Designed miniproteins, single chains, continued (2). Designs and how they scored, part 113

Each design is a single chain, and the fold is of that chain. pLDDT is the mean over its residues in the fold that is shown.

## One batch from the design tools (miniprotein)

Design m7944
Fold by ESMFold2-Fast:
Structure m7944 (fold): chain A 72 residues (1-72)
Amino acid sequence: GPLGGLVALEDGTLAGLVYEPVPAGGTSAGTATLLPSGEVRAATVTMHQDAGPGATGTVTLEDGTRGRLRQT
């Protein structure tokens, strides 16, 4: 099923992110819900595995806004 998480965008906006699972280094389509407004944006998620525990990734919204995420 889809994965979810919180992301902080480069402007300090928080968003709830839902995306389909991707292989290490892969990319998938997702949806970002901006907080607190609830505005929904299309998102592209690229997941990577760092040397530490947990998975990190990059999200890019349809308007080019970027964020970094970590699964909690």
Scores: mean pLDDT 73

Design m7945
Fold by ESMFold2-Fast:
Structure m7945 (fold): chain A 95 residues (1-95)
Amino acid sequence: MRVEVEVEVTRLPNGNHRVTITVREEGGEPRVSVLYASLPVSLEEAAERALELARSELEARGYVVDGEPVVERLPPVGPGGEERVVVRLTARSRE
């Protein structure tokens, strides 16, 4: 079974980060989790930390990460031009 994980990190005007984690299992509905973090870190560092958490959870569930994470800086969103980065990785069931 194939799983796609997408982590979107948005830097809010107040300096906090909104982290959206989307897990898409083959043949299943997407599962979305939203977290807010008040971390004095860069957008890229926040994305890296979220990626490490997602990797650990996938491995704990018996998935093997397939290939290198894809990191993409997206155009700003919202009225204040909020900066955002998306990290995508794929994983497969070990069986």
Scores: mean pLDDT 73

Design m7946
Fold by ESMFold2-Fast:
Structure m7946 (fold): chain A 66 residues (1-66)
Amino acid sequence: SALEAEIKERLSLLPKELQYSDASGELLYGPNFAGYRSKDDGRVLSAADKGDSTLSDTSLTFEPIL
């Protein structure tokens, strides 16, 4: 879907340490993908926040919400 493609495109622009992938190397997205949660402060990244510049902060770590 357009939403999944947008999430994947945006995730590909993050530093490698902030890109989460499955065992096959695909970025974590899809119909069951709810977004990413920061491990440091609990902030949530979703497709609605695609312009959020905090995604470029390499001091933050994110985990997928599945």
Scores: mean pLDDT 51

Design m7947
Fold by ESMFold2-Fast:
Structure m7947 (fold): chain A 86 residues (1-86)
Amino acid sequence: SPEDLRKQAIELIRKNEDASNSDFEAMLRQIGRLIEEKLSLDEAQKAKLDIVVEGIIYSRRNIKDKVVRIMLAELALRDFLKSVEA
């Protein structure tokens, strides 16, 4: 379900907080591909998900507060997944 995908994505983000920036980015892009496949996203939805993924990567590089970064990632993923449900 979208809720299970959101929980899995946030758990992976939390577990990889101490990873290098490149490893974290690779993990996030893999999560993006998993969501695309599991939800059979169209091209417009894939483009929106790419914006979400890039936003999380941007937060990692530019926001020092880990709690704020995780909160923003959770909100962005929640809003995206809600938007793709009919």
Scores: mean pLDDT 83

Design m7948
Fold by ESMFold2-Fast:
Structure m7948 (fold): chain A 80 residues (1-80)
Amino acid sequence: MVKLEVTLPSGETVTYEVKNKEELEEAVKKAALKAAKELGLDISESEEISDIILKIAEVDPELAKAIVEAGQEALQKLAS
């Protein structure tokens, strides 16, 4: 299994274990939604992950970058 780890604005680190690309996409979306909620952003769970990340980037670009990079690294490990 591959782990996705994201440190939230509160300093809490959330960890998700994923087995495939579908689970990874769900985990990245969950991490992004938690981060957005801690930043006080009004985001719906029905929004696309790219829209969630873009809204996070407007407030905390380093956090948005960290989430994207964590997701890309996990995707590469799943593809290997």
Scores: mean pLDDT 83

Design m7949
Fold by ESMFold2-Fast:
Structure m7949 (fold): chain A 92 residues (1-92)
Amino acid sequence: MFDIPDELLEEALRRVTARDPRFAGFTPEDLRLMLETLGRAASYRMMGDPKAEQLLQELAEKLNLDLSNEEIREMALRFADELVRVQNEHAA
């Protein structure tokens, strides 16, 4: 589990939802699951392990999203990018 404060997750969620309304209604727990799954899937993908695709499918199912593995991965990367921006602003 990522030890990221809920306040940073909520700020990143607010910003990303303005650009991608599919994020509307996500909880901090959903966002942590998305980040954890993205990281794990990236590790398996680097090794050429099909578990990467299984993790993305499970993420889409748990979030009740009718998305392909690539679409859910792109959505997760979009959120991760916004979270990094929020974290950098708060670290200044």
Scores: mean pLDDT 80

Design m7950
Fold by ESMFold2-Fast:
Structure m7950 (fold): chain A 57 residues (1-57)
Amino acid sequence: SLEDLMEQIRKSASDEETTNKLLANAFLEVEKIEKEDPEKGKQLREETLEMYKKSLE
């Protein structure tokens, strides 16, 4: 699920390659959600980007 992918992104903060792969999968899930619910998809996209930014710190 998207939540599982986001948790894995948080845990992979020390490995950029793994984080990028998880981020790509998370965005695929977000795009799927966005097709059914554009507002929810946009919100989840922003949340995924924030998780990614924190993983780079």
Scores: mean pLDDT 75

Design m7951
Fold by ESMFold2-Fast:
Structure m7951 (fold): chain A 75 residues (1-75)
Amino acid sequence: KTADKLLYLYTQGKLTADQEKIVVDYLKKNAPNKDGTLDAAEKRVAYYRSLPFFPTTKPTPAELQALQKEVDQEL
């Protein structure tokens, strides 16, 4: 899903300001935590960044660029 790809790019700090707004709005509506606040959304992003697979499967810059292009095409 495009929103999940945007969220991943958000955790990598690779989004434009407009794309960040889309991610924030998505997280407000679909916050994985129960409080439904922006804090919940930000805590979820921090959680994603802390997952054990992140250090092991860190994407290359080329892979991040390819993902950014894919998201732009899907939007």
Scores: mean pLDDT 59

Design m7952
Fold by ESMFold2-Fast:
Structure m7952 (fold): chain A 64 residues (1-64)
Amino acid sequence: SAEERLRKAVEEALSEAIEKGKLPSREELRRIAEKYGVPLSALERAVASSRKAAEQLFKLSEEQ
C-alpha cells in the first residue's frame, strides 16, 4: 500500500540520518522518495513529523 511504502521510505531516511550524523538533504529525500514511489512532499512531511516525535522522545533524557 502507499502508506506502507511511505513508512518504509521514512524509516530509510531516518536510518541514513543516523548513519551520517545529520538530517537527510532534499536531494537524499528525493532519491528515497523515487526509490519507494512516493511523493517527495509526502516524505518530507512524514520525516518532519517523525523527527518532531523523536526529538520529544529524546527530550526526556536531555538536560536543556
Scores: mean pLDDT 72

Design m7953
Fold by ESMFold2-Fast:
Structure m7953 (fold): chain A 89 residues (1-89)
Amino acid sequence: MEKEIEEIKKRIEELTPKLIEETHKALEDPKVWEELKEEAKASLSSTSDPLQRKLMEAIIKGDLEKAKEVVEEIAKRLEEELLKQLEKR
């Protein structure tokens, strides 16, 4: 069990930077950005999570740097939550 948890933690830590990089590349694609902007406009009124709202607002305003920053915050929060959950078991 412990060795399996350590392997999963290592995979999470290795995958998080790759997910951030791939998401940043997607945001840099003008076609993807326009699709995300339309989705953000449609979803903003129904989204209650503050980080997701912050990301959607950055996309709608065309602030690529802010959108990338919020993506990193979301990814780090997800990593911390996953690692914390694994440590409790």
Scores: mean pLDDT 77

Design m7954
Fold by ESMFold2-Fast:
Structure m7954 (fold): chain A 70 residues (1-70)
Amino acid sequence: SEVQQRIAERELPRAEAALARVRELAAAGKKISEAEAQDLGLRVKGPADPRAVEARLERGIANGRAVLAE
């Protein structure tokens, strides 16, 4: 739908930026704090595993790209 395409167009750049930051934190051996997650537009409770967040963001980006391809 047009609404889903507009959401994907807006959210994809944000999700890709968040993914890049999450990968930096994972490479540095750091967990994602609640404050860092908030800055990235993510909602987590307590310190999060960056690899789990990475997998979630990758799925979200793939879904957004699929919507734009419709």
Scores: mean pLDDT 76

Design m7955
Fold by ESMFold2-Fast:
Structure m7955 (fold): chain A 61 residues (1-61)
Amino acid sequence: SLADAFKKLAQGKDSFPVSQLPQAFEMIGSTPTDSMVKAIQARVPSGELNFDQFELLVPRI
């Protein structure tokens, strides 16, 4: 699930690096395109995704 993917990537933290987005998509059973990854990264200029951002950006793509 989305929550399980987040927990695995965050490793007990409240965020994970947006560079790990391809791994997050693999964990939820999706194959991201480079365009999708770049679009999400553009919406997260801090370079870190918290759970609310992950839930908002990933399931709406």
Scores: mean pLDDT 75

Design m7956
Fold by ESMFold2-Fast:
Structure m7956 (fold): chain A 59 residues (1-59)
Amino acid sequence: GEENLQKIAERAQKRFPALYEEKKAELSKVISSQGTVDFLAYLQSLAESAGQAAEELGI
């Protein structure tokens, strides 16, 4: 739900603030053509990928 997406976005921003800002700026251009739904889904995937990467690296 919406609450889950907010937590994922916050986690991504806190864990990788530079990466979040970089991707947020890029996705702002896509939002103007596709809408906001894709941006939230992307943030969720980014947060999940970050978590998996940390686990794979043994952090």
Scores: mean pLDDT 57

Design m7957
Fold by ESMFold2-Fast:
Structure m7957 (fold): chain A 77 residues (1-77)
Amino acid sequence: TKEKIERIEKRVEEHEEELKKLGVSEESIKLSSVTLAVMEAVNLGLPEEVFLEFLRERFDEELVAFGEELLRKLKEE
């Protein structure tokens, strides 16, 4: 669990730095980072409660709500 969270965190940080160097807007970087975090959590099979706690600690309320909605949609068959 901790190892999976650390892997997601590293991926998100690398992604944010890459987009920042390309001059992408802060708003777009944040949305893209939440999207990447959700996709990585699903791919790694991270428990939903653990992932939502990670989102709440790292992103603002609006971005957390976006991530929760995206996670819900990705879990629909």
Scores: mean pLDDT 80

Design m7958
Fold by ESMFold2-Fast:
Structure m7958 (fold): chain A 62 residues (1-62)
Amino acid sequence: MSKEEAIKMAEAVVESGSDREKMVENLRKLGVSEEDVEFVSSLSEEQIKQAKERAEALLKKL
């Protein structure tokens, strides 16, 4: 995955908040692989919150 793709994915995760359905839709629109989208769909609400926190941390380092 390119640096630009990683940034766009992190931004999509942050913009989606804790809403799993919105996060899945945003990732699909970015062309993220079906395997990765399916993984996100399987995440618990707590894991979605952790993913958002990691995405925010990633964006702060860029």
Scores: mean pLDDT 73

Design m7959
Fold by ESMFold2-Fast:
Structure m7959 (fold): chain A 90 residues (1-90)
Amino acid sequence: SSSIIATTAEEIVDALVNAGLVPESEREQVHTALLTAFTNLSDQGVSDLSFSTYSLPVLQAVSEVTGVPVADIERVLGIDPLVSAVEKVT
């Protein structure tokens, strides 16, 4: 749904800004770009569960929008327990 897409985009932007991977001055621009990218994924059949669980297609879209490597996004979001933990702003 549009609500889960909006929530997921906000959570990811907050995490990336908190980690210093996205400057605060670009938060709104990145958030808008992620909303567009996630809407395109949803149109391609990516489910609401894929957004809420930070699935690989969602993380790849974030990487394409922001230029941040998928591995750094996974670390910041705490998805992989084997990677270094970074504080996430909720």
Scores: mean pLDDT 77

Design m7960
Fold by ESMFold2-Fast:
Structure m7960 (fold): chain A 71 residues (1-71)
Amino acid sequence: AGQARADEIGDLALPAIKAANAVMKEGQAEIDKLREAGVPEEEIKRKEDEYFQKANDAGVAAYQAALAARA
């Protein structure tokens, strides 16, 4: 019972994970370009924090959309 329930919850979480990973992948590519351009680490850290927040927001939105689709 527990595993089947976890798999069902996982189906709702999977779109959130995919959305967050997509944002993080884009963020990493931008961070790499900024490092190549010689942008200070302080600016890079701010961009990393921004992408981390953006990834979280995208994940939450995808999870909520998946829940609404099942309602």
Scores: mean pLDDT 77

Design m7961
Fold by ESMFold2-Fast:
Structure m7961 (fold): chain A 95 residues (1-95)
Amino acid sequence: KLLLSDILRKIREIASKLSDEKLKQELISLTNEVGELFMNGLTSVETMKRMADLLRKIADLLKEAKSKGQIDKKLADELISNLNSLADTLLKTAA
């Protein structure tokens, strides 16, 4: 729980610094949705699949922000890797 909370905190910090308003709003929205699902618990296959989808969408937005030079490359790569790994774990658990 704490590890995901730290990831979400870092993503919110990145979002606050983005000059692209559309990317900023989408990252904040998806990050809040992930936080809500996490706090409510991953009690079903459906909620695990929804969480995995949201984490992958956040990773894609971070890739876009990275390509636009709006975030640190190393931090982006670290977060993208962690988000995709967690999404893969959730999907394997849901299968």
Scores: mean pLDDT 82

Design m7962
Fold by ESMFold2-Fast:
Structure m7962 (fold): chain A 100 residues (1-100)
Amino acid sequence: MPSAAQLVAEAEERVRRFKEEFKEKIKRIDEALKNGDLDTAKKLVEEIIKRLEEMEREVREVLRKAREEGDRESIRRAVLLEAEIGIWRMRASVYKKIIS
């Protein structure tokens, strides 16, 4: 079984890659909304939400393992990742409400 430190490092890398993709997809959603293309906006929002849910599940599992191991540094890093993902989830939720 991989250590909590290894799992949190993998999660941090996944979150870092998604951060750039999230910024680009939000720009595309904003452009689709400006053009009245609700189908494209809806598809992009659903894709973002699905990926955020996958990352939240991963980070929750990392947190559980870090707590079991008593790895305070991995707990700190995982909590910070959870907070960052939470901010993106809130933003995606606003867009979901706009397209509803």
Scores: mean pLDDT 87

Design m7963
Fold by ESMFold2-Fast:
Structure m7963 (fold): chain A 80 residues (1-80)
Amino acid sequence: DGLTETQKLIDEAKALAREAIATGSEELLAQAEQALQQAQTLFEIGKRSYLPEEANKLEAQFKETQALLAEAKAQIAAAK
């Protein structure tokens, strides 16, 4: 199910981003960005078949995860 797979990729991106912040790892940050990009691609393919409430919840999580990645990138850059 594309909805479930999209959610798993968002969860993976969040976990990787938090680890990137904790470790200062640009490699983990890049992996988090890739996971989020894959989630966005799946969402675009499947979004027409989703209920509006399901799509809205995923869009909110994308926004939150994008903010987390931006914060991770800023913190890693500042630590150099």
Scores: mean pLDDT 85

Design m7964
Fold by ESMFold2-Fast:
Structure m7964 (fold): chain A 88 residues (1-88)
Amino acid sequence: SALRERALELFREFVKRLAEAFPEIDEDNLEAFRADAERLVETHSLEEIIEALRALIARAEAQPNPSEEAKKALALVRELTARLEELL
């Protein structure tokens, strides 16, 4: 499916941007993120993925006193979610 392939490309770009923003994240954790993203795209619809990401964003925004790192990560998740929504 072209839609599934495009979603995987967006997740791969997200992990790349995450690695660039947080060079302290080790490669094992980056590989875990890539594996989780591939499994998510294989086992869930795009609508379910977007809904899950929106729920994650809502929970993160509800947290008091977020760190600067948490704010940066949240911005990347918001960008990923917006780009996935464009595929609907």
Scores: mean pLDDT 84

Design m7965
Fold by ESMFold2-Fast:
Structure m7965 (fold): chain A 70 residues (1-70)
Amino acid sequence: SDDDVKQQTIDLINQLTDLLVKKFLSQGKPKAAELVKEEGKDLIKQAQTMTKEQQLELSASLQSQIDALK
């Protein structure tokens, strides 16, 4: 459903944000970690107003970024 696609997109934003926060904290960059958290919240707000097609495109991009961090 459209709500399932939206929730999946939000979950992927949170997953990428968490991975980047952990990465920056491990590098001794707490200010960068805080900025990433803020950007993640802004992206969630934007995703709420996206069409299903835009959410699917964003989800594909987010998944690619997450996979690159493994």
Scores: mean pLDDT 89

Design m7966
Fold by ESMFold2-Fast:
Structure m7966 (fold): chain A 97 residues (1-97)
Amino acid sequence: MDEYYKEFEKKREELAKIAKESGDPKAQKAADELEKAREALRKAAEAGDEVATVKAASDLTSAFNSLVKAMKASEDKEAQEKGEKAAKEAYEAIKKA
């Protein structure tokens, strides 16, 4: 479980950075929502509530999927391609976990 979170976080961080650098307002907004979801997960984990932590992790995954969707719809071809690959990789990682 811990390893899964760390791997997911690396992918999340890379995507958010590309989205912010893309100049696409939709991708940038999605990246901001992803950062807020990450903060919520951190707070839930610090509270020591297992159920809240699992819920926050699910919310983070949903925000990541929203970022991927925004990037896939982006006018920036590189952001679009990165979003498409990240969607596939995130889905496969969750399915295997």
Scores: mean pLDDT 74

Design m7967
Fold by ESMFold2-Fast:
Structure m7967 (fold): chain A 100 residues (1-100)
Amino acid sequence: MPPLSVEERLARLEAQLAEHPEVSPAQREALLTLTRASMESEDPEIAELLEKAAVALYMHAQSGDETALRVALALLERAAARAEEPLRSEIQRAIDVLRA
């Protein structure tokens, strides 16, 4: 298959999330933001941390697993510590939204 653009992958993720009403609007926004950041990050460690965090967050959104949420938050905190602005502030906003 041809590679998808960032916009195409985000559109497909958004369509998939629309099929899951259990995912809150705040969790959906965080997932989309983190997925974009992981695809656009030039730092492979940040990209990997954000990808793993998005997977864990998706699992939490689907199942309510609090362990998955704790794993996602820990990965996001590690990514934020490594990231430069403005990405650091974007990750911190996602953390704050997920804790609300």
Scores: mean pLDDT 76

Design m7968
Fold by ESMFold2-Fast:
Structure m7968 (fold): chain A 77 residues (1-77)
Amino acid sequence: MRVPKSMEEIEVEFFGALLGVDPQTVRETLNKEQLEEVKKKFLEKLKEATATEGPMSGAEFSEKLTEIARESYQEVL
């Protein structure tokens, strides 16, 4: 029986999808503490982008999420 995924497992899959890499690559590149730091930077950048740019289409929002995820990941590495 499969145990429910933790939030950390979901977040690794989410960042993997945004960055276009396998979740295993994310886990190999980031430890748990670095993943928490990426999440912190991601949320701060997302808040700033949402406050500044106003309403966006779903496509524009998706592109912005990908950009913010990449920047947050690069800053932690």
Scores: mean pLDDT 71

Design m7969
Fold by ESMFold2-Fast:
Structure m7969 (fold): chain A 85 residues (1-85)
Amino acid sequence: GKEAVEKVKEYGKEAQKALQAKDFDKAIEYAKKAFEIGKPGMSEEDKKIAEEGLKEAEEAKKKGDGDEFGDAVAAVLTNALNGAS
């Protein structure tokens, strides 16, 4: 519903701010929070995409790959927003 959409957008904004600040741990934290809000409305396929996105973000952080990290976080947030809608 509307409340879930607004909460996912709020967590998405915080994740983007953390990403701009290069606070990768905080960006992953907010992406996970957005995923949990979107999760009940997501298809099983979209849940798998978001879970793989979180895994890819953790691996990109480990490798120091900011571009792959940003893409992975964006994928999680987009799928979470679709699930909340």
Scores: mean pLDDT 83

Design m7970
Fold by ESMFold2-Fast:
Structure m7970 (fold): chain A 94 residues (1-94)
Amino acid sequence: SEEELKRFVETVEEDIKLAEEELKKDPNNKEALLALIIGYTLLGTLYKELGDEEKAAEYFKKAKEYESKLKEIPEEFKEHLEGLQEKVKEIVES
């Protein structure tokens, strides 16, 4: 589980970097904004499950900042994100 957690964090951080680069090219890139919301929410969920409430709060704050830039968030996106958060909890609990 420790190796799975490390690879998970590395993958999410890489996805965040790519999405931030796309957002620099187009500040209204909805796909990049959604990817950043996912990435930061998943990191927040991970650190909350690990007991690091300060890091969790920081990442959730970042996710909300990107969420505020969207006029509409699809309901399917929210359901998908909640499903990913549950998978993160399962990885920590294993």
Scores: mean pLDDT 84

Design m7971
Fold by ESMFold2-Fast:
Structure m7971 (fold): chain A 81 residues (1-81)
Amino acid sequence: SLAEAVEKAFKPLDERSQQLVEEADRLVRELSDLLRKYKYVTDRMKELIEKIKQLIKEIEELTKETVWAEVLLQTLEKVEK
């Protein structure tokens, strides 16, 4: 699952990074639930994807870890149709 991938990619992190990861995980879970419920990408899903992308960029800047952030962004883009 996306939530599992996010959680696995962000270990270990400092407290600030963990807070951003927890927020990103919450948004990813909401997006995952919406994708299971609806066949089409709604405006809410697009908003969630953009917010998740912003959080990933903030986490990347804090951790200086580009590789995992790029993988997560690519995964999120694949759920857009």
Scores: mean pLDDT 65

Design m7972
Fold by ESMFold2-Fast:
Structure m7972 (fold): chain A 71 residues (1-71)
Amino acid sequence: MEQEEIVKRIVELYKERMDLVRNSDSPEDVERIRKMDKEIEELVESLTDQEAIEKLQKELTKIQEEIEKEL
C-alpha cells in the first residue's frame, strides 16, 4: 500500500472508531473497535515517509479538535 493510501486508511479507521465509541452499546462494537485499533497499529508501523507521517498527525489533530468542539 502506498504511503498516502496508508494515511487515508488510518484517518478513515479513526473516524469509524470514534463513531463506534460514541454509539457503542454492545460487546460486538467493542470487538470491532479492538480490531480497528490493531489495523491502525499495523498501518502506522508501515509508515516510513516523513511527509506522510506529518500529514497523518495534522489530520488526527483535526479529528481531535472536531470531537472536543462537539462535547
Scores: mean pLDDT 77

Design m7973
Fold by ESMFold2-Fast:
Structure m7973 (fold): chain A 100 residues (1-100)
Amino acid sequence: MEAKKVLEEAKKALDEGDYYTFFKLLIEAYLSPEPEMQKAAEEANEYALKKLEPLVEELKEARENNDEEKIKEIEEKLREILEAAIAAAREMGLDVIEPK
């Protein structure tokens, strides 16, 4: 798959909340020997960080306001993201991403 297409599909997966597909594409790009694929992985990662920044700010505000429902909602989203990342890593044959 071409680097540009991998980047576009990764961004789309993230926008649709398909974290498993996002991380699978990200790992595939990082494991690629092609420099263009590594650049696509870096851009996808930066896009994800920018997308998740509002979620981190919302968690901070919810904690300051002692909003237990909002805290749980955000923690559940973060848990889903983590579980998807672990599943994608296992599918790609990586043993380094395991919960202790």
Scores: mean pLDDT 78

Design m7974
Fold by ESMFold2-Fast:
Structure m7974 (fold): chain A 83 residues (1-83)
Amino acid sequence: MKEFTILEVKEVTSPKSGEKFYVIKYKDKNGKLKVAIFLETKDRIEFSPPVEDGEKVALTSSSGDQIVATLKGDKVEIEIHHF
């Protein structure tokens, strides 16, 4: 059975659309840190695939804003690209 511990949730609001992204840092069953992005759109909720240390993941809003999250050790780096 999978057990996840949520360690950190960062809310990021798209300036163009007002849509909310949530960058979630969590610990999986093996104690590995993982990051995924959750996007609340007007019509639905979207999840990115999870990534491990040294990897990055992105989700794009309906307005074209892209949120990129990179996990480096214990630190989550977030970049916002506005298009």
Scores: mean pLDDT 75

Design m7975
Fold by ESMFold2-Fast:
Structure m7975 (fold): chain A 89 residues (1-89)
Amino acid sequence: SAAAEAAARQARIEQLLREAEELLAQAREYFKKDLAKAGEYLLEAARKVAEAIVLRDPSRRQDAQRMIERAEGLRDKLIAEEEAKKAAE
């Protein structure tokens, strides 16, 4: 039924947002230890949030894609910063 599909979608959205919060907590921990890993956790979190956005409202697919692209750019910058730190050692 439409009601059962809506309930299942809401449960999936809530699961994705909880997973994103856990990934963001990992990113925060790794910001002081390994920027490349912090960037990977941030990108994984962004993908979970993007999936939740699209599940809630499919018309927001472009907004979700832009969020992922911004997170990819940030991840790439954090990897470059980590590599620069290692090269300076």
Scores: mean pLDDT 89

Design m7976
Fold by ESMFold2-Fast:
Structure m7976 (fold): chain A 54 residues (1-54)
Amino acid sequence: SADIDAHAAVLQRFFDANPDAELIEALAVDKPPAELTPGDYRRLAEKIHRRNSA
């Protein structure tokens, strides 16, 4: 979905700028920012989207 893809790109840009963000722990990701893949950002965007939709 275009909205989720756009959100994933925003999250990737944010974490690239904020490598020590505590937000990653809040999102329950088991990887440090430097090891996050585009697929991980996609899943994070989907998780946020589901929270907003539920």
Scores: mean pLDDT 61

Design m7977
Fold by ESMFold2-Fast:
Structure m7977 (fold): chain A 72 residues (1-72)
Amino acid sequence: LEERGRELIERARETIARLKSQGTEEAMRLAQQLEETVARLEEAIRDGNKVMAEGLLKALQELLARAEELLA
């Protein structure tokens, strides 16, 4: 879990930077959603809340897929 979370958070931070560079309203909204989800995931991992962390990992994967589609 922690290892998977760390990898996705790293990818998310890279994706957030790319979305902000694009600067469209849609990209900025996705960047904000990614930042919020990353913050919640980091908190859930820190607190040892495995159930919350698993749900947030899935949400992060979905947001990353949408962002990667937008950036393609």
Scores: mean pLDDT 83

Design m7978
Fold by ESMFold2-Fast:
Formats: structure tokens, C-alpha cells, sequence
Structure m7978 (fold): chain A 99 residues (1-99)
């Protein structure tokens, strides 16, 4: 299901984030978060992770950045791209995001 795949992606993000924090224990704040996300994407590519999983992580990061900027149109576009990648409707992705 879309929910199960999104949960697995979140678990991967969490694991890579723990690795980043272990290597950069003093990193804090929004700028450090951006650097952490860029590091996660690069590390996933280096580890040979599935290209669709990497794309999904990129879309999730872009969605969070758009939400933080108050760009509702960009958030909606990221949800559509995630839905297409997972082969589900945007409505199903919105239901998962509201949980």
C-alpha cells in the first residue's frame, strides 16, 4: 500500500538522519537540516538505493521546504508527483499525510 511504502521511506530517512547526526553531533537549526537532507540523498545514491525511493525522498524534502515557505501550490504539486510515483490517487496520499 502507499502508506506502507511511505512508512518504509520514513524509516530510511530516520536511519540516514541518525547516521548524519552521529557524524555531525553539533549540527542544529534549519541550515543544518538542509545539509542533512542533501547528505541523505547523496548517501542513498552511493549505497545503491532504489531510484524510486531516492526520488520519493527528494519529493518529501521538497514538500517540507514548500510547506515551510507557505507555498500551497508547490505542496499540491509534490503530492501529485508522489501519487504518480506510487501509482495511487492524490486523495489517498492526502489521507496518509493527515494521519
Amino acid sequence: SARERLLKIQEKIDKYMEEYKAKHPEASGPEAMKEAMEWIIKKMEEDGEDERDIELVKLIIEGHEAAGAGDEAAVEEQLRRIAELLGVSVEEIRRVAEE
Scores: mean pLDDT 77

